# Ledger of designs, part 84: designed miniproteins, single chains, continued (2)

Each design is a single chain, and the fold is of that chain. pLDDT is the mean over its residues in the fold that is shown.

## One batch from the design tools (miniprotein)

Design m6908
Fold by ESMFold2-Fast:
Structure m6908 (fold): chain A 81 residues (1-81)
Amino acid sequence: MFPVLSPEELLALRARSSPREAMELAIEVLAAQLAGQGVPQEQIDRLVARLREALAAAKSVEEFEREAKRLLMDHLAELDA
């Protein structure tokens, strides 16, 4: 599975467990997808660290989803530069 997780996919994963457990699983799935696409491990590790920090700081699932999407888009833009 190589597509980037959408907000809808993150919501579906949340329904399968606690919101935090679902978001942590989504971060792991995203890391595996990026590794499968040949993204360097150091870049994946940095993105995962930022996503985990965003999850810890988020006051709601919606806040985390918004921040996670922003961080992912910013990371992808850095790869295109």
Scores: mean pLDDT 70

Design m6909
Fold by ESMFold2-Fast:
Structure m6909 (fold): chain A 78 residues (1-78)
Amino acid sequence: SFDQALQDRVEELLAKLSEEEKEKIRELDEEVVANAEAVRAAKLSKEEQEALLREYIRRLAEATGREDLGELLLELYA
């Protein structure tokens, strides 16, 4: 399926990351989880939630230097 192909591509890219890049992802994941709790409390619209998700994916791509990872994550989750 399309989603499975995108997930496989994300997994391949993640497998190629250095330990330092993986640590940056972990730090961003912690920030995303904390912000997800705030989003639920704020009762943001679907459009507002999608905008926040797209911003975090862009920050993830910037932090890892992986534009291709950011594009794949946007296709999967946006």
Scores: mean pLDDT 67

Design m6910
Fold by ESMFold2-Fast:
Structure m6910 (fold): chain A 88 residues (1-88)
Amino acid sequence: SEFEEIKKKIEEHIERVLPILEALARGDVEGVQELIREVTGREPPPAEVIRRVAEERHAEIEEDLAKLKELREASEEELKEIVEESER
C-alpha cells in the first residue's frame, strides 16, 4: 500500500529528527552533537555554535518541535490527509 509506505517514511523521518529538536529545545549541546553524528554521519558543529543556534532560534525550534510531535501523535485521519497532500 502506497499509504503504508509513505506513512512509514514519515514516521522514520520524525524518529530521526524529533530527538535532535528535543535536545536543541533543552539546550543539550552534547546530545545534539551525538545525534547529528548518528543520524547524518557528519561531524556536528562545535558546541558553541549549537548553543547559540538553540538560544537564537529557540522560538523556531519550539514551533517545529510542536509540529513534529503533533504529526507523531496524529490520528490515522490526520496522517491520511498529510499523505494525500504529499502524493501530489
Scores: mean pLDDT 72

Design m6911
Fold by ESMFold2-Fast:
Structure m6911 (fold): chain A 83 residues (1-83)
Amino acid sequence: SLEELIEKGKKAVEEGNVEKGVEYMEKALELAKREEHSLEQLNEALEVASKVYVLALKQGNVELAKRALEIGNEIVRIQLERS
């Protein structure tokens, strides 16, 4: 579920595991594209993607930071299309 993936992404951030954070948020984005979700759920996913982005920057991993940013941008696009 989207809720499970958001929670796993949050835990990955807390553990400093940016690779897993990106992986879980990419899976969350796939579900957000295929299924209807509330704006509140999409906002939670966006918050976690933003935290993954900051973590990637702190670790100096520009490629993972770019992927996290793209996930966030796509979530925002989905929110705007459904408003």
Scores: mean pLDDT 84

Design m6912
Fold by ESMFold2-Fast:
Structure m6912 (fold): chain A 60 residues (1-60)
Amino acid sequence: MEEEATALFSEVLQVSRAFARAVVRHFLARRPDATLEDVRALVELIRAGQPTTAFADAFA
C-alpha cells in the first residue's frame, strides 16, 4: 500500500518519490486504517486546488 500510494502521489502531482513517500508516511501514521482509495481521494482534492478540503476529508 505505501509503495502504491507513493507512486500515485508522485505521478499525479509531479513531485519526487522521496517527497511523496514522506507525505504518505505522515498520512498513514495519522490514519493507519487508511486505504489506497483514501490516498487517491486526497491526491485528487490537492490536484483540483482544494488542499484544505483534502486535509479536512482525509484527516478529520
Scores: mean pLDDT 71

Design m6913
Fold by ESMFold2-Fast:
Structure m6913 (fold): chain A 64 residues (1-64)
Amino acid sequence: FDELAQRMRDAMRRGADDPSVAEDTLAELRRQAESINPSMADAYVMTLVLNALDLDLKEARDKV
């Protein structure tokens, strides 16, 4: 789970320069979520995005 959140953070940073990188990463994460539970794939992807943002906030706090 933490690995997927980290990948999402990396994709978001790269998406600033190349949106296709973020789109490809989101598609891969969604595919993985669908293999776990197809009916919850969208909720799972949304949770990963929120956790990626939370990790950014925690890292900012820890670097204070």
Scores: mean pLDDT 63

Design m6914
Fold by ESMFold2-Fast:
Structure m6914 (fold): chain A 65 residues (1-65)
Amino acid sequence: SNAKGKELLELLEKHAKDLGVSVEELFKGLGVEYDPSEDPATLAKKIAKALGMSVDELIERLKGL
């Protein structure tokens, strides 16, 4: 959902900041195109798929960091 997509993107932004990189650089490192005009749910699905995870699994993993 868009709500879960937003949650995942917020967690990714926090993680990227902790690494000293942008979210766009984080996406690029995983071979995923970052388009800021896409809805959060679409971006979340793309990044989770690139990592071999569901959106829910990736959210739980990032919360554990």
Scores: mean pLDDT 80

Design m6915
Fold by ESMFold2-Fast:
Structure m6915 (fold): chain A 84 residues (1-84)
Amino acid sequence: SAAGVLAAAIALARHLAAEYADDPELVAQFERLRARLEEARRGGWSLEEVRAMLDEFAAEYADDPVVVAALRAIRSLVDAGLAA
């Protein structure tokens, strides 16, 4: 379900913020991503809309390989949900 995919994506964003707790800039980016995913969940966004938001976020942070890798992992969850 879209709700299940969003819950998994939010959990992954929270895990990444905890994993990179010693880097306040990375924590801030992962918390911003989590907030947008929670907004999508509250607003009843489609997985296609979530994917578009993740692609926009990835373009904004294209110069940060850690953020890009994290976004690709979250996008893989959304893509799996869309394929189901």
Scores: mean pLDDT 83

Design m6916
Fold by ESMFold2-Fast:
Structure m6916 (fold): chain A 85 residues (1-85)
Amino acid sequence: MTVKITIVSPNRFKVTFPDGETYEAENLEELAKILEEKAGLDVNGKFKVTYNGEEVEGDNVKEALRKAIEKYGIKPGDVITVTQL
Protein backbone atom coordinates (compact mmCIF):
# COMPACT_ATOMS: atom_id res chain seq x y z
CA MET A 1 0.00 0.00 0.00
CA THR A 2 1.19 3.54 -0.86
CA VAL A 3 0.28 6.66 1.15
CA LYS A 4 1.08 10.36 0.66
CA ILE A 5 2.61 12.35 3.51
CA THR A 6 2.75 16.16 3.55
CA ILE A 7 5.42 17.74 5.75
CA VAL A 8 3.62 20.37 7.85
CA SER A 9 6.64 21.34 9.99
CA PRO A 10 10.00 19.63 10.83
CA ASN A 11 8.18 17.25 13.22
CA ARG A 12 4.54 17.41 11.99
CA PHE A 13 2.97 15.37 9.18
CA LYS A 14 -0.33 15.03 7.32
CA VAL A 15 -1.12 11.56 5.95
CA THR A 16 -3.45 11.26 2.94
CA PHE A 17 -4.79 7.80 2.09
CA PRO A 18 -5.91 6.69 -1.42
CA ASP A 19 -9.58 7.15 -0.43
CA GLY A 20 -8.94 10.86 0.41
CA GLU A 21 -9.01 10.52 4.23
CA THR A 22 -6.41 12.61 6.06
CA TYR A 23 -4.83 12.38 9.53
CA GLU A 24 -2.28 14.62 11.26
CA ALA A 25 0.72 13.44 13.30
CA GLU A 26 2.77 15.55 15.72
CA ASN A 27 5.90 13.36 15.40
CA LEU A 28 7.29 10.23 13.68
CA GLU A 29 6.02 7.94 16.46
CA GLU A 30 2.43 9.20 15.99
CA LEU A 31 2.84 8.98 12.20
CA ALA A 32 3.89 5.31 12.48
CA LYS A 33 0.85 4.69 14.74
CA ILE A 34 -1.51 6.21 12.14
CA LEU A 35 0.00 4.05 9.35
CA GLU A 36 -0.36 0.94 11.55
CA GLU A 37 -3.89 1.60 12.86
CA LYS A 38 -5.54 3.30 9.85
CA ALA A 39 -3.75 1.54 6.95
CA GLY A 40 -2.90 -1.81 8.61
CA LEU A 41 0.78 -1.45 7.65
CA ASP A 42 3.57 -3.38 9.39
CA VAL A 43 5.57 -0.35 10.56
CA ASN A 44 8.48 -2.66 11.53
CA GLY A 45 8.68 -4.04 7.96
CA LYS A 46 10.70 -2.59 5.08
CA PHE A 47 9.50 0.68 3.53
CA LYS A 48 10.41 2.79 0.51
CA VAL A 49 10.06 6.60 0.54
CA THR A 50 9.86 8.39 -2.83
CA TYR A 51 10.47 12.14 -3.32
CA ASN A 52 10.80 13.89 -6.72
CA GLY A 53 11.72 10.63 -8.50
CA GLU A 54 14.36 9.62 -5.93
CA GLU A 55 13.89 6.84 -3.37
CA VAL A 56 15.36 5.47 -0.16
CA GLU A 57 14.59 2.27 1.74
CA GLY A 58 14.56 1.58 5.47
CA ASP A 59 14.18 -1.55 7.57
CA ASN A 60 11.18 0.13 9.27
CA VAL A 61 8.94 3.12 8.48
CA LYS A 62 10.63 5.57 10.89
CA GLU A 63 14.10 4.74 9.49
CA ALA A 64 12.90 5.19 5.88
CA LEU A 65 11.24 8.54 6.75
CA ARG A 66 14.27 9.86 8.68
CA LYS A 67 16.58 8.90 5.79
CA ALA A 68 14.35 10.65 3.24
CA ILE A 69 13.90 13.84 5.30
CA GLU A 70 17.65 14.19 5.95
CA LYS A 71 18.85 13.10 2.47
CA TYR A 72 16.48 15.18 0.33
CA GLY A 73 16.29 18.33 2.48
CA ILE A 74 12.52 17.88 2.78
CA LYS A 75 10.83 21.03 4.16
CA PRO A 76 7.33 22.26 5.17
CA GLY A 77 4.92 21.99 2.22
CA ASP A 78 6.76 19.08 0.56
CA VAL A 79 5.01 15.79 -0.23
CA ILE A 80 6.55 12.31 -0.11
CA THR A 81 5.08 8.88 -0.85
CA VAL A 82 5.57 5.89 1.44
CA THR A 83 5.25 2.29 0.20
CA GLN A 84 5.51 -0.91 2.24
CA LEU A 85 7.83 -3.45 0.58
Scores: mean pLDDT 77

Design m6917
Fold by ESMFold2-Fast:
Structure m6917 (fold): chain A 58 residues (1-58)
Amino acid sequence: DKLKGAIRKSAEAMLKAGVSAEDVIKQLRFFSDVRRKEGDEESAKAFEEVAEELEKKL
């Protein structure tokens, strides 16, 4: 999943930059909501799934 891979890489970069995991999850869920409102269900789901993966590691 190239899209999910890109999202994971972005999330990892934010974590390395010192953003908290909770704030990264909030950002990913925000993008998921934006994509869903634009009618991009595949991207919305990808952001949501990466956010869920991060939550499970907490």
Scores: mean pLDDT 83

Design m6918
Fold by ESMFold2-Fast:
Structure m6918 (fold): chain A 68 residues (1-68)
Amino acid sequence: SMEERQKFFEEVKQELERLVEQTGDPQIRQMAQAAIDTLEGMIKEKVPLEDLKFVAQGMLGVIRKRAA
């Protein structure tokens, strides 16, 4: 549902914001914003929640690796 997509998106957004605050890295901030923009577009297009989760996990994994 749209509500489930929005709840998931908010959780991912909070994690991305945490990584940005933790690192203070402008590159991590840019990557996080690109991820947020991509996921917002997917939600607008009503992409299935499972596909949204798959894409979000991939992007979070890349950002976390760069933040480490």
Scores: mean pLDDT 86

Design m6919
Fold by ESMFold2-Fast:
Structure m6919 (fold): chain A 84 residues (1-84)
Amino acid sequence: MTEEVLKRLREALAANPEALEEGRAAVDELRRLVAEGRLEEAQARNEALLARMKRGLEGDEEAAALAGGLLEVQRREFQRELAA
């Protein structure tokens, strides 16, 4: 089940590559809010992103591309942290 869900998210992202940029913008905005001490806004946006990611993982096609994009942004951020 999990492997099939991840495959669907990857396929959704491949079909909607703009979702990667949307996911990156969402992560960058969340990090900026945390850095600025705007923790209540950061929490609210993080909760909204997690809810959409969960819906994508559960098979919601509208959320699948964004969920795939968010996962790919996390992977790229990890790689960036290793390089920097």
Scores: mean pLDDT 74

Design m6920
Fold by ESMFold2-Fast:
Structure m6920 (fold): chain A 92 residues (1-92)
Amino acid sequence: SLEEKVQKIFDETVKEMEKAKTAQEMADIVSRGTLEVLEILKEEKAPQEVIDLVRRRGAHIHLMILLGFSKETVIEMVRRAGKEVIALLKKA
């Protein structure tokens, strides 16, 4: 399902972030994960509301990394964003 494809990308993004050694590596991982989710959503013709949520959460998380938030805090933000996106997909 679309939900399973999106969940896999969030899970892979979190795993890669856990291994990241620098803020730049975390930012690059989040940017890649965001783009991969957006590509799948576009291919599957997901509602614009879901696409906008992914863009907004990705941008916010990227900003938090740049502001020096802890790796643990940023990873938790990614996990929460994944739950929000999946919940919105189920509602659509």
Scores: mean pLDDT 89

Design m6921
Fold by ESMFold2-Fast:
Structure m6921 (fold): chain A 93 residues (1-93)
Amino acid sequence: SLLQVYRQMLELVNEASKRIEEAKSSEELRKVVDELIERLKPLIEQLPEDYKSVMEKVLEQLRENQDNKLMLLMSLGSLEIFLVVEIKAIEKS
């Protein structure tokens, strides 16, 4: 279900945020970003077309900011807010 997909995405985002906060090198940051993007791809493919385009732009932002810890945390924070809002919307329907 779409709800399960968003919940899995949220878990991945939360895990990645924690790993990024703890990262001590650009190599560690890039590894976390690469692993996150690869794990998000199959979940994004299950989304409606309108949501896929939004998520594709988010993945692009993560790659662009892969060496910038602050920008990565800001991007992941925005994605977390989006996912929480979408989960709540589905739960209320």
Scores: mean pLDDT 86

Design m6922
Fold by ESMFold2-Fast:
Structure m6922 (fold): chain A 64 residues (1-64)
Amino acid sequence: MSLEERIREALASLGVSAEPSVVRAIAHGIGSPENLGRLQPQGLADALGISLAQARRILDLLRS
């Protein structure tokens, strides 16, 4: 399962809509699942246009 697919699934679970190009850019920036621990919630919030609280919930789902 690709990192892009995991991100899309996490977004869908929280009712967050994002353009496929944005999801691809985020996945590319992360590079691999092991880098999920290095992601800051603020960076994800800014990239997706969502709240910091929503970004934290997405990261929790991706790390679970």
Scores: mean pLDDT 77

Design m6923
Fold by ESMFold2-Fast:
Structure m6923 (fold): chain A 88 residues (1-88)
Amino acid sequence: MSEELKKLEELAKKLIKIALEYIEDPIEAVGISLRALGLVIHAELTGDIKGALQDLKDLAIDLYKKIKDPKAQKQLQKIIADLDKMLS
């Protein structure tokens, strides 16, 4: 596995953990988790790591807007910053 794909997987796992911990609706939390997992699988199968990083960043920004907990928002800001650094 490439280093970039491994970092994408690690950031997706962090995002999934936040969704499962802070989203009260279990269907919404699982749906977000499946979207994040799908991005990692797609990147692994197609090699489109940059597209997956951008889509994961968009998902993290969407979660940042929906989750009002300051601790979760701080974690999401760090994920967004890490994804942005990988896209530069």
Scores: mean pLDDT 86

Design m6924
Fold by ESMFold2-Fast:
Structure m6924 (fold): chain A 64 residues (1-64)
Amino acid sequence: SMQDVIAEFNQRLADVIQEGRREGLSLSELEQRLRKIRDETVDKYPEIKELLEEIVNHLLRYYR
């Protein structure tokens, strides 16, 4: 379902954030990785592009 797609997307972003914090990634490198995951998901599910962009922007806002 689309809810499962969104849940999997959120989990992938959470995993990258946790790994990035452990590895000491810069904000710029973290942003690049999150945006790549967003773009890959948008390519598969263009109908939820705006939602995926909002999720990534929200996470980036709270990372700082």
Scores: mean pLDDT 83

Design m6925
Fold by ESMFold2-Fast:
Structure m6925 (fold): chain A 101 residues (1-101)
Amino acid sequence: SKRFVVTVLEAAIEELELAKKALEAGKVEEAEFHVETALGLLEIGRAIARREGDEEAAAALDRAIDIVEELLKKLKAGEATLADIDAAIERLRALREEVAA
């Protein structure tokens, strides 16, 4: 369902916006928690899509997972910037728009 994927992507985007606010405040562990929460939401969404046989939904969520995993790796390495979080948010927003169309 397009609505399901959009809802999961919106929840992940909200978590990345919280991660950005945490990183702006110098709270790296809190930022990491929010990125990990976004990843968990996307992974649960993908598992549901796969069980329902929704291959298009699963593929969209796989793309979102790759974006968030890349961000999490940079954050855990101490290399993530606010621009990296902004780029991840914009990539998820573009994917949400693509799915909603």
Scores: mean pLDDT 91

Design m6926
Fold by ESMFold2-Fast:
Structure m6926 (fold): chain A 82 residues (1-82)
Amino acid sequence: VAERQKQLKEELKKLIEFLAKELGVKEEEKEKLLNNIDKEKLLEYIKKYIKKVLPEEEQEEAIELAEKLIAEAEERAAQPRP
């Protein structure tokens, strides 16, 4: 299932590029994140974007959804066995 891992990496790269563009992230920081996709760092950028575009009452729900989607993507990529 290398194809699923490749798809998830490509989707994560596109998401990182989108977030970097929208948040004005420096090229150095973007390259670092692309070379080593850190779930926590990616979540930080998503949270910053949510806080920028959504009112406070909608931010918590959107952040929870983003955390869930990232967790599901990691689970699909990892395919954990014993």
Scores: mean pLDDT 70

Design m6927
Fold by ESMFold2-Fast:
Structure m6927 (fold): chain A 66 residues (1-66)
Amino acid sequence: MTPEEAREMLAKFKELVAAGKSPAEILEELGFGKITEDKKYAILEDGKRINTDDLVKVWLEMLEES
């Protein structure tokens, strides 16, 4: 991922947060893996699991640091 792609992704993330989207909806809109039916986890192509709330929280914190 280039720095430009990362900034564009964060800008899109910020817009979705401002629109009141849930963590699972944000990740679906950004094309991030497969969201589980309980919306708690995103399953990546390699089978890696990421908690949707934790991932969105980290991205929100990155916006504050950048």
Scores: mean pLDDT 73

Design m6928
Fold by ESMFold2-Fast:
Structure m6928 (fold): chain A 76 residues (1-76)
Amino acid sequence: SRQEELNAELERVLTDLSLSEEERVERARELLDEGADPTAPVGLGLPLVEYIERMIPSVKNQELYRELLEYARSLV
């Protein structure tokens, strides 16, 4: 389904270390706006909210990822 395709792309984008943090977050938001399921597993087999919470301590731009976390929480 389109949602399954959006979820697969969401996982790909969030785990693609060749992308900047800004590009990963921007593309993730676009995919969620298009109907990606925030409860589906993304990186590390975790749902989006749990994945972002795990990543925040390790990312360079923690504020950017906290904004994505707040957005993801608004969708569940």
Scores: mean pLDDT 84

Design m6929
Fold by ESMFold2-Fast:
Structure m6929 (fold): chain A 100 residues (1-100)
Amino acid sequence: SPNEKLVKAVLEFAEYASELVAEALDKGIISAEEAQEINDLLVETVNEVIKLKLENKPFEEILETAKRGFEEVIEKVEKVDKELAKKLKEEFEKLLKEAL
C-alpha cells in the first residue's frame, strides 16, 4: 500500500541519517550533544509516523509528519555541516520519489 511504502522510506531515511550522524560524530564534525539531539528527533519522527500508520491516518497526514520531522533534522545538520545536510535532503527526496 502507499502508506506501507511511505513507512519503509521513512525507516530507510532514518537509518541512513543515523549512520551519517554517527560518522560525523566519530570524525569530530558534530558534538555528542548535537548527535543526540538529531538522533532523538529521528526516533521521535519515526515513532510518530508508525503511530499514525497504526491509527490508519490518511497518507497525506503521515507524509506531512515525516517531512516536518526530517526537515527539522536537516535544518539542525545544516547549521553544523552544509554538505552533510545536502546529502540528507537528496536522499530523503530520492526515497520519497521511489515511495510515491
Scores: mean pLDDT 87

Design m6930
Fold by ESMFold2-Fast:
Structure m6930 (fold): chain A 92 residues (1-92)
Amino acid sequence: SVFDAFLAEFEALLAERVETRDSQAFLERMEALLEKFLAALGITLEELEQMFRDGTPEMAAVERHLQRLLLEARARLTRDEALAAEHLAALE
């Protein structure tokens, strides 16, 4: 489905963001992915926000999956930041 394709691309993008640590590139690619997703659905951002507010089962499932991916990516980034701090301290 369009949602499954979006989630797969978002997961891949989060993994790449963790690897490269390039926040600017990540934001630009996230914007492009969101535009692609909205175009594939044939809806506006306002209509997407309304679907979330209406609490449709499909949108609730997407939201839960996105929250899980974001938490996993956040945990990974926090570990990588801690490792980078340790490496920086060792150089000083």
Scores: mean pLDDT 65

Design m6931
Fold by ESMFold2-Fast:
Structure m6931 (fold): chain A 66 residues (1-66)
Amino acid sequence: SADREHAKTAMNMVLDHAVKNGMSLEQALEALDRAAEALRSLGVPEEIVREQKEEAREKLKKIHEE
């Protein structure tokens, strides 16, 4: 639960930053990849990182009309 909340918060912060700064879909996806790597380095389980990254990617694609 705590790991999932942490990962979700991190991914949402990346999405917020990307939207606020007018990042392209490609730039935003790269930022999500970097956030996922950081979460793995902090010891967040891979399953949770993958789940939250995929959720964030789907939200991002919808914002950019996929």
Scores: mean pLDDT 81

Design m6932
Fold by ESMFold2-Fast:
Structure m6932 (fold): chain A 66 residues (1-66)
Amino acid sequence: SMEEERKKEAEEKYEESLRGARELMERMMAELERAGRVPQAFVDFLKQAEEQLKQAEELLEKVLSQ
């Protein structure tokens, strides 16, 4: 039971870390767009990175649910 509790805490920590990374990327994109001096290619790159984080989060959830 202690092992299950620690596993759940680790899973929640990983999910929180991935969510925090996405929020940070969204905030960075908003600040860069506000600055009005960022190449669109860089914004597109950040959006691709955010999608990869989402895929990692979904994969983690799937693996941990089995």
Scores: mean pLDDT 72

Design m6933
Fold by ESMFold2-Fast:
Structure m6933 (fold): chain A 95 residues (1-95)
Amino acid sequence: MLSKEEAIKLIEQTLKQIEELIQELRRIRETADLSDDDKEFLDRVIKYYERRLQTIRNNVNKNKNNVDVLLGQYSQAKRFLDDLQLLLEGLRLHV
């Protein structure tokens, strides 16, 4: 079972990885030959994940002494990381 300190560290590491993937999405949006509809779709996706990251940070800050909440936030952060990785892989495969 993870300690509070380990859970917070893992959450912060996962959030950093998600932020790096969001930056990659922004790079694709600005540099790829995309339709206006596809650019608007990516803008909505980027805003969605930025809001989710802020929600996780707020929940961690309010519940830093509650291991069960921290483990739930870590699980949620991992889910978002996986979802973003799948989305980016899908974008790279669209030729």
Scores: mean pLDDT 84

Design m6934
Fold by ESMFold2-Fast:
Structure m6934 (fold): chain A 69 residues (1-69)
Amino acid sequence: SEREKRKEELIEEMIEAGNAGDLEKLERVGTLLAIEFSDEETKEALEEALSRVTNPEAKEALEKAIASL
């Protein structure tokens, strides 16, 4: 569905922003995910995304985004 594709695109954008050190973009995309997708499946996908982020500051920001879901 377009909704599932949107969610996947936002998660990928967040991982890319985190690995690039763009914390502002990571927080913006994380906020959009929390507003549009407040479900357990999205939380699980974001927890998996944590393993794909190598920047420590981005990992911390992503953990906070997951906690807001």
Scores: mean pLDDT 79

Design m6935
Fold by ESMFold2-Fast:
Structure m6935 (fold): chain A 74 residues (1-74)
Amino acid sequence: SAAEELVEVARREDLATTIARAREIARKLGLDDAGIRELFEAARRVIEERYADDPLARAYLLSVLDEVEAEMLA
């Protein structure tokens, strides 16, 4: 899914690359602001599920998603 791809990018890449890839995903899917918010909510659920037992990784990835979403909605 797009949400799973976004989480994997956030895990592997720097912030700037994650922003660029998130913009590409949104553009290819034709997402408006509501669609972007839904994508990021789905990505947060993926993080909560996959990193339930890793609080440091979970906190880091959620922080990255918050910053990327804020940049995309600005």
Scores: mean pLDDT 89

Design m6936
Fold by ESMFold2-Fast:
Structure m6936 (fold): chain A 81 residues (1-81)
Amino acid sequence: SKRDLLLRLIALFIRAIGDVISLELGMGLSPEQVKQSLADIRAEVAALMAQLTPDEAAEAQSLLDTMERNVQARIDEILKK
């Protein structure tokens, strides 16, 4: 369902945000490791898309692309400091 899809995407987004916060606080992942985590998240979403309707797959891709852009923008800001 759309609700289940959104909950899964929210969980993946929270994971990505956690990685970026860890990077900002110097508490774990390097920028390279965060990029790898984002690639892994994209692969997980791609696997889910094979089981979705075309409309749900398009919505999932849009949300993932938005998440990836926002996380990358935050990484760039952290590295600029």
Scores: mean pLDDT 69

Design m6937
Fold by ESMFold2-Fast:
Structure m6937 (fold): chain A 90 residues (1-90)
Amino acid sequence: MSIDEIAEETIKKMEKSSREEALEILKEAVQKMVDKALKEGADPEKVKEIADEFNLKVEEIIENIEDEEEFIKELKKELRETAEKLKEVT
């Protein structure tokens, strides 16, 4: 499964999920994408920077967004952005 396929399957699951379920699904997907990038020869330092930035943005979303639809929308946006960044370093 490609990084894009992981991201798109995850987005579909998140659209049918609660806030708590969406966060769990998102965390598992990012771990899978990170593992795949590292297996394909990505620079571990760059992968770590991308993962750390993603985690910081997710924490900001959790603290600042109360509306469930907007919350899930922003999580999906960050997942897609993270997938693109991981592809660029792989």
Scores: mean pLDDT 85

Design m6938
Fold by ESMFold2-Fast:
Structure m6938 (fold): chain A 86 residues (1-86)
Amino acid sequence: RSELIEEALEHLGKAAQALADSDYESAIAHLDEVRRLAREALSPEQAAEVERLVAEAKEAIKNQDYEAALQNLRRVAEILRSAREE
């Protein structure tokens, strides 16, 4: 569980870096991995919230609203860190 959460946080960081590099395809791919890992590691309620935030971040990227995308990534990070702390 903790290993999967750490892997999700690593992918989330890579998504943020890809956004900074204007590599939106890689950013979306890393967000899809965050969603997959969250389903494996988190409660159904937390996983559903992460899925919603990832979907909103992907939509924001497509709309070129990178500030909204980064805000959604920060919220995902908060959920993952909270879940890791128990």
Scores: mean pLDDT 85

Design m6939
Fold by ESMFold2-Fast:
Structure m6939 (fold): chain A 71 residues (1-71)
Amino acid sequence: MKSKQEVEDALKDFEETLRRKVEEGRLTPEQAEALLEIAQEVADYYMSRKKYDLAKQYIDSITAAVESGRL
């Protein structure tokens, strides 16, 4: 329960990061949509396996990559 909430919070932070990068013109809306879909699918996969730590680690990593301008 606690770990699932942390993953959900991380996904919200990632979505907000994508929104900001689109507003800055650093990502297209299509790229942001694709990245969010992939992140949600991977997070759902790890959560289905009760691997909340891995889900959060993945989301944190991709969020950092988007922040640094790497996809």
Scores: mean pLDDT 81

Design m6940
Fold by ESMFold2-Fast:
Structure m6940 (fold): chain A 62 residues (1-62)
Amino acid sequence: SSSLEQLAKQNEQTIEELKKRIEELKGSKNPKDQLLQLLFQFVLGSTQFILERLKEKIAALK
């Protein structure tokens, strides 16, 4: 459906934003920033998982 396609595009944008946040933290030697980087990496993985499930559903509907 069009709503699923829109959600897929939104998740793609979120993935790009998360990747940028992770890159911003790579230069930090602060343990707190390193932990935050790991947190963003987990969120990135979850968002990628959701995107792949959305793509599967879109393909199944076509």
Scores: mean pLDDT 83

Design m6941
Fold by ESMFold2-Fast:
Structure m6941 (fold): chain A 84 residues (1-84)
Amino acid sequence: SLKERAEKLVEEAERLEEEVKKETDPLRLIGLALRAIGLLIEAERLLREAEEKGEPEEVIELAREAIEKAERVLELVKEKLKEL
């Protein structure tokens, strides 16, 4: 279901955030940024699909949460790369 997909994207974004916080290797940070970009694209596509299909507000909110969390992961990578 779209709800299960949205929940999985939120969980994946949360795992990426934890990985970024503990990572110090620039090449691995770039790899994590690419994963976060992929997650962001998937979450934005899911949000569009949920809105087009008239999914419950709960599903739309989960998709937006996944987008916000993926964007935070990218910002954390950006900040860590600036400290190099």
Scores: mean pLDDT 87

Design m6942
Fold by ESMFold2-Fast:
Structure m6942 (fold): chain A 65 residues (1-65)
Amino acid sequence: MSVEEALEKMREAAKTGEITEENKEAAKAYAEDIIEESGAKAEDIIKSLEEVSPTVAELVREGLS
């Protein structure tokens, strides 16, 4: 899944509040990419996303579990 595709799915989840397997996988891929690039901790990424959308933060938390 591309980063752009993952971002679009997360944007959709934020609008609808819908948590699906596809959205969880997209959120996981996005979070893993950021962790690899920046060395940031998963907890810090989740906190940043929670400021934008609680739904997206939850998707990342579930995806990384």
Scores: mean pLDDT 70

Design m6943
Fold by ESMFold2-Fast:
Structure m6943 (fold): chain A 87 residues (1-87)
Amino acid sequence: MKEELKKKVQDHIGKLQERTYEIYKEAEEEGKEEKGEKAIERVNEVFEKNSPKIRKSVEEGDKKTVDKILSELDKAVEQAEKDVKAE
């Protein structure tokens, strides 16, 4: 249903935003501010690019496209975390 899909997207994005903030905070605490800033910038670019597409897909009830976009957002955040933690 549309409400269930909308809630799924909101919950998922909220979780990713929380994780993104934790990645940035950890980078600052470890003196890796530049890496943290670049990682967050890359995540924000992926979110901004996909924002209109995900809204349209939710309105249309296109679960397949929603899942694909959420997966792309997941990968962006996961890569940011790896970039900050990898040394």
Scores: mean pLDDT 81

